# Designed miniproteins, single chains, continued (3): the designs that were tried, part 16

Each design is a single chain, and the fold is of that chain. pLDDT is the mean over its residues in the fold that is shown.

## One batch from the design tools (miniprotein)

Design m8558
Fold by ESMFold2-Fast:
Structure m8558 (fold): chain A 66 residues (1-66)
Amino acid sequence: MKVRLTLSLSPEEREALVAELRAIPGVTVTQLDETTVELTLDRPVEKTIGLILRLMGIEGVEVSFL
């Protein structure tokens, strides 16, 4: 599954979030630009849904399904 994130966050908050996402097993993070990242999720469906719901709950994070 692929999702695109638009990050309307400070540089420090963006770096922290990207680092946390890269540390998750089965998550591949491709940084497209300073505010846009693409996630490839190779995880069980339940864990994938849980991650997406958490990301949608973060102010300044916009999730687009690909």
Scores: mean pLDDT 79

Design m8559
Fold by ESMFold2-Fast:
Structure m8559 (fold): chain A 55 residues (1-55)
Amino acid sequence: SEEELKRAEEAVRNAVASLRALGRDDLAEQVEKEGKELLEKGEAKEAMRLASQYG
């Protein structure tokens, strides 16, 4: 659903921001790229899982 995709997008953004705050820029870029690809495919649950792994 749109709501699930929006929550997943926010979770990915937060995980990326947290990784950058920790100086993990390479990992942040990887999570941002993978998260974007999952969100573009409508895979909200997988994007949320990715965010929870690194957030």
Scores: mean pLDDT 85

Design m8560
Fold by ESMFold2-Fast:
Structure m8560 (fold): chain A 83 residues (1-83)
Amino acid sequence: MFNNNDLSEIYKDLLLKIKLAELYIEMVKKKVDPKVMAEKLEEEREKLTKELESSNITVSEEELKELEKKYEKLEKELEEIQE
């Protein structure tokens, strides 16, 4: 059984990865300049990390599983756009 703090940390990590992956995919599809993409990803990462560190979120195992499924789909999409 996970404590609430452990679930929140895993959730925050996955949420950060998902949001950054979604932003990257969107920018690639829009043919954004690689330098601009790198700058926007770094800015978003810094903003999200700070927001997530200051947020007190509680998450269920079911919510975590749904987020994990979403991330798996995004990982597959990332592989497709990098080829």
Scores: mean pLDDT 78

Design m8561
Fold by ESMFold2-Fast:
Structure m8561 (fold): chain A 76 residues (1-76)
Amino acid sequence: MIEKARKEIRDLAEKLVKEGKITPEQANEILELFDKRLEEFKKKVGDKVSEETAVIGAINLGKQALEEVLKKYGKV
């Protein structure tokens, strides 16, 4: 489940690298930030939400990590 969210964010980061919007190094930073926050998210939600809701929440968390890294490098 969480692996689906990780794949989605990884695919998004790779797409942005291919489009020339970010560097591979920035893509790696996004994924590292996402992984850290994802572990905290898993501890907070546990079994409180459905699998589908957990995946959506995790994907949104990944998009937030993406936006924060883009802001750090002046890309937004």
Scores: mean pLDDT 77

Design m8562
Fold by ESMFold2-Fast:
Structure m8562 (fold): chain A 65 residues (1-65)
Amino acid sequence: QELAERGGRAAAEGDAERGARLAVEAAKQSGKSPEWGGMAMAVLALARGGDPAAAERAGRLASEA
């Protein structure tokens, strides 16, 4: 949860890549399915950015998790 909040703030500040990484780590720590949860949070982080290029980068980060 703490990492998810940091990820959201980073994405809002224009750093979608950092936001995606923090969202993936937050999902892992939440005890959810790390793969699905991390991907969902990464998608939410980049949706706030609205940049298609950032979306592609966030997708790659989610697949690394």
Scores: mean pLDDT 58

Design m8563
Fold by ESMFold2-Fast:
Structure m8563 (fold): chain A 68 residues (1-68)
Amino acid sequence: SIEDYIAQQLAYSGFSQAEIDAVVRFHQAVRRGELSPALEQEMIDLLKKRGFSESEAEKIVERIKEQV
């Protein structure tokens, strides 16, 4: 499934299970057309906390949106 793909990619990047669950929830919101600016910002903040740059976080968010 797409959720398994996301989980595997994040695990390879060193994300915890709690962080993976948060990202999967974000992906589901995108798929349902329920993505708010606040939720998108929370996702960017999560990625930055994990050591990604702003540009890397933006690219990850773009990839999630394209997987819908």
Scores: mean pLDDT 77

Design m8564
Fold by ESMFold2-Fast:
Structure m8564 (fold): chain A 72 residues (1-72)
Amino acid sequence: ADDERLRRALEERLARLGGEAGRQVAEQYPDIAPDPETAAEIGEKVGRHGGATRWEQLPADRRAALLAELRA
């Protein structure tokens, strides 16, 4: 019974953390993330680089590569 509660809590926590990174990108680069859906996708991509929860936690070279990918 607790397995579902634990999974939901972890998913909600990860979604909140990923959403913060995506929100930061949307704030700094509105040309890349003009809507909440795009911001959420960016947050997920940031998280794939070692579980970063904030944009500034991503290494500079990876930030540059991701911005280049999103602008292509």
Scores: mean pLDDT 68

Design m8565
Fold by ESMFold2-Fast:
Structure m8565 (fold): chain A 92 residues (1-92)
Amino acid sequence: SESAREAAERAARAATEAGAEASAEVKGNTVTITLRNASPEAQFGALAGAVAAEFEGAEAKVKVEGDTTTVTITAPDAETAARGARAVAEGL
């Protein structure tokens, strides 16, 4: 019942509560969660969530550039996108 957008926004909130600056964007079945100034623990949480999203049938990529960590979830359908975004939220 939780949409990909709702789960992605929840992931951004979890990252913000952990001290990062975070944003979430959903375009079709692609979810992008961007973290700035994330702690190493939050970065590992994002990676763990991305790995969990792959077990949900999504493709997940984590990119770290300077102070910015970007998690991109690409899914075949909206339900898989929502599960992938939820996995990232639970990792954070």
Scores: mean pLDDT 83

Design m8566
Fold by ESMFold2-Fast:
Structure m8566 (fold): chain A 65 residues (1-65)
Amino acid sequence: MSLEEAARRLAEALGISEETARRMVEVLMSLGLSPEEALRLLLEAHRRGEDVTDFLTQRYLEATD
């Protein structure tokens, strides 16, 4: 799965811009995740009523600290 495809699917699911979704996917990819893995995790967080920005922050801190 491409970054553009993952960003598009995430944008549709969250009702956000494709640009914002792309940046979210890129954050997880910088931690070694594929676009497909990044999309899956972000969609899972959203389905659970988690704030996706908080989820990204926590995931980033866990990977870098």
Scores: mean pLDDT 78

Design m8567
Fold by ESMFold2-Fast:
Structure m8567 (fold): chain A 60 residues (1-60)
Amino acid sequence: MSIEEQLEKLREEFLKLYEEARKTGDEELFEKAKEKLEEMNKLVQELNPESEPTDFKKPE
């Protein structure tokens, strides 16, 4: 599976876990969702290593 396909699959898994965590209040599901999100972020960084990682403060 290509990196784009894997990213899409991770997104779907994250959303499923997140929705279930919200419905049940299960913290373990929340942690699994967070791990999927981190894996997605890692893949995005690998896909675009030239992205600008400049530190930003949230805009107001």
Scores: mean pLDDT 71

Design m8568
Fold by ESMFold2-Fast:
Structure m8568 (fold): chain A 69 residues (1-69)
Amino acid sequence: AREGAEEAIKRAEEAAKKVPDPQLRQSFLEAVKGLREALDVAHANGDEVAAESIRRTAEELYEQAKAAA
């Protein structure tokens, strides 16, 4: 679960970096940062349900960032 969430966050971050609008790009990068922080908390608590939710949110963020590029 954590490994899948980490991979999804990495994909979202790479897509966010390609967003040409600098303000929108910064917004996506802040969202990526929040997901990484949430994943660290979920991992510390052994919360597999939270880790799976974070993975899905990162996948949605990837789709939005890709559409904005």
Scores: mean pLDDT 83

Design m8569
Fold by ESMFold2-Fast:
Structure m8569 (fold): chain A 86 residues (1-86)
Amino acid sequence: MKLIQTYKNLSEAQKEQALATAKEYKEKGNSVSITEDGDTLIITIENLSIEEFIAAALTAIGFELEGNSVTISYDGDTLTITITYS
């Protein structure tokens, strides 16, 4: 399974946190690619386990509960999460 996380309207601290999460996936042996454009960060993670997939979705719900805008979609192979900070 594949995860695409798009973070929008990032502060520097929020960017550091998102990059730390990407680093954790890389350390677990997942394939990770990162694209940065100003305050937008796109992280693509491949070879997710079912547990990692569920954890990513739950983490996205956590961002929504903190007052951020979150969109989640799944097409059978790819989980796409877009987080826009308030």
Scores: mean pLDDT 82

Design m8570
Fold by ESMFold2-Fast:
Structure m8570 (fold): chain A 65 residues (1-65)
Amino acid sequence: MDVDALVAALSDPDPAVRLAAARALGQLGTTSEAAIAALRKALSDPDAAVRAAAHGALQGMEARR
């Protein structure tokens, strides 16, 4: 499903692709363990925009009902 493709995109060599994937995962609000683990890894990404997007996505997920 979309989540698996987005988790794979978080490992893309292009930071623009990783940024888009982190934003999309945040919008979906997924609770997939793989997605959460990939986003936590993205918090250590060399690109500051990717780190910010991953942080925002994880905060949105923590607010889940």
Scores: mean pLDDT 77

Design m8571
Fold by ESMFold2-Fast:
Structure m8571 (fold): chain A 86 residues (1-86)
Amino acid sequence: SHQVLHELLKEIEKLKKEAEKLLEEAKELGSEEAIEKTKEALELLEELKKKILYSDDFTLEDFEKEIKKIKELIKEAKEAIKKKKE
């Protein structure tokens, strides 16, 4: 159980670092869409971390659902950055 918690927190930190780098790129390029999506992803990652640490009834299924939404936002931000560069 503690091993699973550790792996979930590592996934959150990995996505947070990715989203932070994307936010910097989005700001430099002036991509409003990418800025919005990366900020939303970062907010959801912080909320997800709190749920994992402090919620007694938060399930692995709940984690998978939330992480999927966050990954979709990061993907959309990457696509917006790519379009802005072209």
Scores: mean pLDDT 85

Design m8572
Fold by ESMFold2-Fast:
Structure m8572 (fold): chain A 65 residues (1-65)
Amino acid sequence: SARIAELQARLAADPDDAEAVYELGLAYLEAGDPTKAKVVFRAVVENHPDTEEAARARELLAELD
């Protein structure tokens, strides 16, 4: 989708953009791909653990499991 491509481009330009990683996870959920969403949410928790996005990703991972 256009949104997924946009977020991937943001991450290519700024790989430390925790918000873009989190929003990419949400975009995968909207696209009906919870498996990819879980991978992306785990990545934000692992790589950006001290962010609000990591806290939100943890809550969504619990809901998806």
Scores: mean pLDDT 84

Design m8573
Fold by ESMFold2-Fast:
Structure m8573 (fold): chain A 65 residues (1-65)
Amino acid sequence: GLIKATITKGEAVDLETGKVYKPGDTLYLNKDTTKIHEDGTIEGYLAETGRPVIMGLSGVELEEV
């Protein structure tokens, strides 16, 4: 399964490349490996590449696809 993450505020960061995703950007994350931590940090993994991305729950809209 996939999670569609749309950045609404703040940023998401690719931890391997340092690429920053901005408000309006959309990411597809692997549902099974994506974790939402108690502090509101999302530890996501890009569906196409498996690369880890970090974002804040308050700054994204999540949709299961």
Scores: mean pLDDT 85

Design m8574
Fold by ESMFold2-Fast:
Structure m8574 (fold): chain A 93 residues (1-93)
Amino acid sequence: MKEELVEQLRKLAEETLKAAEERGFSPEDIAALKNILDRAVKVAERASPEDAQILVEAVQKLYDAIKAGKDPSVLFVALALLTVGIEEDLRLA
C-alpha cells in the first residue's frame, strides 16, 4: 500500500540524515538535507504510489552515495527537482 512506501521513505530519510552526520556534513548542509527530505515525505503522503516510489528511489540513491563517501550534490539537486515537480503536479490536479 502507499502507506508502506511513505513509512519506508520516512525511515530512509532518518537513515540518510544519520549517514550525513556520521560523514561530517556541516550543520548548514544537514539543515538543507533535512528540509528537502521532510518536504519529500510530505509530498509522498499526497502523491500517487508511482510518484512515492520515485521519491523512495531518489532518496535511496542519495543515501547510497553518502554512505559510499561520494559527492551527493547532483543527487541532492535531482531529489529537490523531483520533489518540486511532483508537488506542482499535485497543485495542478
Scores: mean pLDDT 85

Design m8577
Fold by ESMFold2-Fast:
Structure m8577 (fold): chain A 55 residues (1-55)
Amino acid sequence: SLDKEIELNQKSLENTKSLLAEAQKRGGAKPEFLERLKRSQKHLEETIQKALEEK
């Protein structure tokens, strides 16, 4: 169901946010890695927003 897809994407988003926060705290992460995590975060946020609008 759409609700399950939203829930799974929200969990993925929280995981991505945690990884990004950890990388930023530790420092020394390559810019490409940080950019990939930020891109994934934005993609998940947009996917969740579109799914919520579809309800």
Scores: mean pLDDT 82

Design m8579
Fold by ESMFold2-Fast:
Structure m8579 (fold): chain A 64 residues (1-64)
Amino acid sequence: EADALLAEGNALRAQGRYEEALAQYRRALALRGPDDPEAQFNLGRVLAALGRGEEARALYARAA
């Protein structure tokens, strides 16, 4: 379930659909828990692509 949301988010990100990818990653975090490193890392990548680099950096730090 959460794995499917992560996969969909990854596909949307690859297509440049950053807002939709963001929504899928947020849903995955809600299901898997806020401290999931894979979801946090991918959420950070989308935030960076949207120009929200400060928020992305914080998520990368948490995922490491």
Scores: mean pLDDT 75

Design m8580
Fold by ESMFold2-Fast:
Structure m8580 (fold): chain A 65 residues (1-65)
Amino acid sequence: DLEEIAEKVRELLLEAGYSERAAEGAAEAILSGDPVLIRAARHELEKAGLPEAAELVREALEMVS
């Protein structure tokens, strides 16, 4: 469920001290169902040092493939 993954990623970003705007942006990318946007979100989460969130986004990518 993309909504469940988006919510978990949003929570992880907020716990890591990121802004509500950044957390919502990542959630919207996942909820779009667009593989290009989901891959971009995964890359940004990896750069942010959030491997748990990046792994959840990989699961979202498998769901839209």
Scores: mean pLDDT 82

Design m8581
Fold by ESMFold2-Fast:
Structure m8581 (fold): chain A 100 residues (1-100)
Amino acid sequence: DKKEEAADLLALGNIYFEEKKYEEAAKLYEEAIKILEEEDPKSPLLARAYLNLGKAYFELGEYEKAIEAYERAVRIAEEAGDEELKAEARKNLEEAKEAL
């Protein structure tokens, strides 16, 4: 199941993120995003993947890339009707814009 594979990639990415291996985490999140864009393009899981990718870019000091990822997370979370995830993505988006 490709959607299950994407969830596993996100979980592995989160482990690398916790270990402060942000470049490795970002690559795993990007792989999960590729799968989810094909399989479930309006899912909260895709919004979470973009949010986590944005967090990884933010930790790497790549603020413009973090902003782009967070903007995608906000848009997808809104389409999914996930108000909590949308609020989290908006907060992180504002923090990334202030860091520029």
Scores: mean pLDDT 90

Design m8582
Fold by ESMFold2-Fast:
Structure m8582 (fold): chain A 75 residues (1-75)
Amino acid sequence: TAATIQQIQQLADETARRLEERARAAGRPDLGEQARASVRTIRSYAISQGLSVEQFQAYLEALEAEVETELEEAA
């Protein structure tokens, strides 16, 4: 459980950093802040529900797809 929580935290931090950087580079720091908040919410949910790393990763992939759509729509 501790190892799973640690992996979830690491994936959350890495994903949040990458999405925030990408959004900021696109001139959308607001979207970057929203993505960071969404990652934080998903992380808390995953830990509270006892999700696996694989399940958590699926949620992050869905969020990344949403961010990509928003960036393309804003272009």
Scores: mean pLDDT 82

Design m8583
Fold by ESMFold2-Fast:
Structure m8583 (fold): chain A 61 residues (1-61)
Amino acid sequence: MTPLEKFLMGVGEVYAAHRDDPELALEEIRRLADEYGIPEEEKERLIRTLRTHLAERAAAA
């Protein structure tokens, strides 16, 4: 399994643990990306996508 695949699995777990605190979830995901050595460009792209997704979910509630 690649570092990226491990990171993506971890992202789901972090989201499940911090559903009520999206900013804390994004902070933990950013830390996890650093732990698995995800390239900065890919990390920032993913964080931007996740932040947008969380904002859309919050607006729909």
Scores: mean pLDDT 74

Design m8584
Fold by ESMFold2-Fast:
Structure m8584 (fold): chain A 65 residues (1-65)
Amino acid sequence: SKEELRKELLKLIGEILRLIGEIFDLELELEKEPDNEELKKKLEELKKKLEELKKKLKELDEELK
């Protein structure tokens, strides 16, 4: 149903916002430690997860149209 899709959409938006917050925090830490390879790797992984979640969000948004 559209109600179930809207719930999935809201949940996914919440996950995306949380992930954006984590990325922002890591970017701030990386400004303090610009040569920290572990922070760079974590940031790259989170950015990749964000792109996957954005893709899922787009698919759900299209289903709601």
Scores: mean pLDDT 83

Design m8585
Fold by ESMFold2-Fast:
Structure m8585 (fold): chain A 70 residues (1-70)
Amino acid sequence: GEPTAEETERNAKIVKTTNEVIDALEKGDYEKAREILEKNKLSEEERQAIITAVSNYLGISPEEVEEKIK
């Protein structure tokens, strides 16, 4: 079936947040990457999806992404 409007909005939020985190990490701005994740009030599932997408884009493990944004 077609995604609901709420599911579409959630997916858009995940994509936008992922891109913002990637941009911050590529600039070496680890504090900004952390702030982006915190301000967006993500669920645990949404946060994990974003970390996984960032990990795949950068070619590093999800654990390394988490370490960078501590």
Scores: mean pLDDT 79

Design m8586
Fold by ESMFold2-Fast:
Structure m8586 (fold): chain A 69 residues (1-69)
Amino acid sequence: GDATIAEAKKLGEEAVKAVEEGKYEEARELFQRMEELIASEKDPATKAELEKILQEAEDRAAKVAVEKL
């Protein structure tokens, strides 16, 4: 539902911020929590939105990591 989507967005933002700060262990744990939300979700529409949020957060984190190299 909307609450789960909001939680996933928050976790994604915190994960990207952790990567920006060089806190890769924390970022990994935050991404793992997002994957757990996706795994527990049974509504296909909400699950698809959660998967999209995770992918967007991973793409942002990867971009930040590359820009710092």
Scores: mean pLDDT 83

Design m8587
Fold by ESMFold2-Fast:
Structure m8587 (fold): chain A 72 residues (1-72)
Amino acid sequence: MIEEYREKLEREIAEVEKLFAELGLSEEERERLGRLGLRMAELRLREMEGEEVDPAEVEALRAEAAAVAAAL
């Protein structure tokens, strides 16, 4: 059910927000992580829907994730 998915997503968001607060991440760091997470979620959804994901797009996201990890 969509409601179960919404409740799960709300719980996950609350956990991530709490973790960010505990880690003392800056607003810029949180925003960057949020954008990266959204892009990865969109790519995963496209893959789950049977879309052929461009390997270059996956590589670009991995490079961005590595850059974010290095910046933290």
Scores: mean pLDDT 69

Design m8588
Fold by ESMFold2-Fast:
Structure m8588 (fold): chain A 61 residues (1-61)
Amino acid sequence: MSPVEEAEKLAKEAVELAKQGKLEEAKKLFDRAAEIASQASPVVGKVIRADGEELIKEAEK
């Protein structure tokens, strides 16, 4: 699996965890996905991280 494909899989898992209210676990998976994606594409890594932070912030409100 390419780094981008692996990062996409982790990001999808993080979204599902966030929907379940498991925000700490979701945040860790978004961080991991961004790290993996940034190794292949810094732009994709930044997008994943920003989207993850926004979703967690909204869920925490």
Scores: mean pLDDT 76

Design m8589
Fold by ESMFold2-Fast:
Structure m8589 (fold): chain A 79 residues (1-79)
Amino acid sequence: GRELLEAMYERDLAIARENLQKAAEGKDTLTLDEVREATGLSDRQVEFLREKYGSDTLTLEQALEALEEFAREQIEKAT
């Protein structure tokens, strides 16, 4: 049901957030490639982030915000 699907996405989100935090350790910004590797976001989603932020790098805050937005959209489409 929806609850099981949401729980799976919440776990994937928690892992992706942890990966982003680890990738950002000792850095002020993350490259789009580091964000993609940490989160598993598609090339299209990464290109959207480049356009949205106007940069090839994101702060940890921007990367986490984008991850939550994409996850919310994915859950809504899947349920």
Scores: mean pLDDT 76

Design m8590
Fold by ESMFold2-Fast:
Structure m8590 (fold): chain A 88 residues (1-88)
Amino acid sequence: MKEKAEELMKLIEEFKKTKDKELAKKVLELARELLEEGDYALAAGALLELLAALGLTEEGKKARELALAGKYKEAAEEAAKVVEKYLK
């Protein structure tokens, strides 16, 4: 769990510098693993940070509102859906 959190943050920081879509794909893959493991809050946080780094603030609005309501599983699933559509 903690090692995946550190790897996610490292990938997001590298993505902010390079804008490499392959790094965004790796963040999405690790966030999906966290969802399968039941770590919804970390998955939601990482995906929302990725959406902000991608400039997808409007597209991520529903996911952000779900997270603010404490619905982290639903927030992570919605954020993952937005990232998937972007990455194609």
Scores: mean pLDDT 82

Design m8591
Fold by ESMFold2-Fast:
Structure m8591 (fold): chain A 85 residues (1-85)
Amino acid sequence: MKYIEEAVRALQAGDYDRAIELAEKAIEYDPNNVLAHVLLANAYLRAGQYDKAIEYAKKAIELDPNNVIAKRTLELAEAGRERAA
């Protein structure tokens, strides 16, 4: 999927705002795509937008309860929010 590949490249380049937009388009195309939700959560996490990172990580876990990456992203986002407070 084009948007997923572009979102990954944007994350690698440190362009988190673009990664967010591309991951959102990936979800719009396929609302049940676990990887798109994980990517969006990670992009928000790296952008310091912890509440949004938590929201999308939880959605990824709803779609795939055994997804260890989504669970780890949730833990990191919750820890980041606590440190920002």
Scores: mean pLDDT 84

Design m8592
Fold by ESMFold2-Fast:
Structure m8592 (fold): chain A 57 residues (1-57)
Amino acid sequence: ILETGQTGEPTVGIEYRIENGKRIVIEGPLTTKEALETLKLSGAEYIELNKKAAEEL
């Protein structure tokens, strides 16, 4: 959850992490609001990551 920024190409990449053996999508073709509510990620970090990807899409 605590990430300082995007690791790859935000518009074409999908960022995810493993938690309890499950892959949680952090950044992808999702609306910032939808991703934040559905994935229960840290607000500020995910909004910034997903916003960057969405703007470029």
Scores: mean pLDDT 47

Design m8593
Fold by ESMFold2-Fast:
Structure m8593 (fold): chain A 66 residues (1-66)
Amino acid sequence: MELLVELVGSPTQMTGIVLRLIGRPDVELERLGPNKYLVTLTGSEEETQAILEELRSDPAVKVTEL
């Protein structure tokens, strides 16, 4: 699954989100801009859905499923 992730929070909130994503072995992160990332989820369907729901619940994140 590929997600377009746009970060709209403070620098501290944005850094926290990026560090959480980078720390996951089944997540690939490509920087498209200063606050825009392509996130590729390669884990199980259950894990992929959990990450998607977590990102959608964060008001500092805009997520678009590609």
Scores: mean pLDDT 79

Design m8594
Fold by ESMFold2-Fast:
Structure m8594 (fold): chain A 94 residues (1-94)
Amino acid sequence: SALQEEAIELLEEAAELAREEGLDGLAKYLDNVKEQLRKTTDLKEQLELVEEVITLLQAEAKHSKNPEVVERMKELAERLREIKRELEERIAES
């Protein structure tokens, strides 16, 4: 789906940012979530995965000392929140 593809692209961007900042554990986790998103056909599972990534990016933004990294993580979390809203709407219509 378009929402699934958009979420995967955002997770790919987040994983790259994590690697650039030396957050190898977070980058590996995000790569694993991307693979789970590619394989799932369940909207509720997609929603749960997106919610978990939003939480992690918000937590990382809170602990980063680099303002540019904080802004980029917050922007990625906000874009994922828009996908979350659309997934919730689609689930409610199902």
Scores: mean pLDDT 85

Design m8595
Fold by ESMFold2-Fast:
Structure m8595 (fold): chain A 70 residues (1-70)
Amino acid sequence: MELTPTQQRILELLKESEEPLTVAEIAKRLGLSQSTVSRHLRALEEAGLVASTRSPYFPSNRTRYSATGV
């Protein structure tokens, strides 16, 4: 799949971070809107490059994302 520069930056940020990040945290770090980040995360998840992770305490809207594999 073709990665846009923005998708590549999101993936690199997730790989660099030892902790899964929320959409809001990714948006703040990259200077993007949450809508833009959410759209790119969906494309990356569909490509199998990113996985969504939920807190063990099931917080309602705090889905976190991490890079899959390597």
Scores: mean pLDDT 73

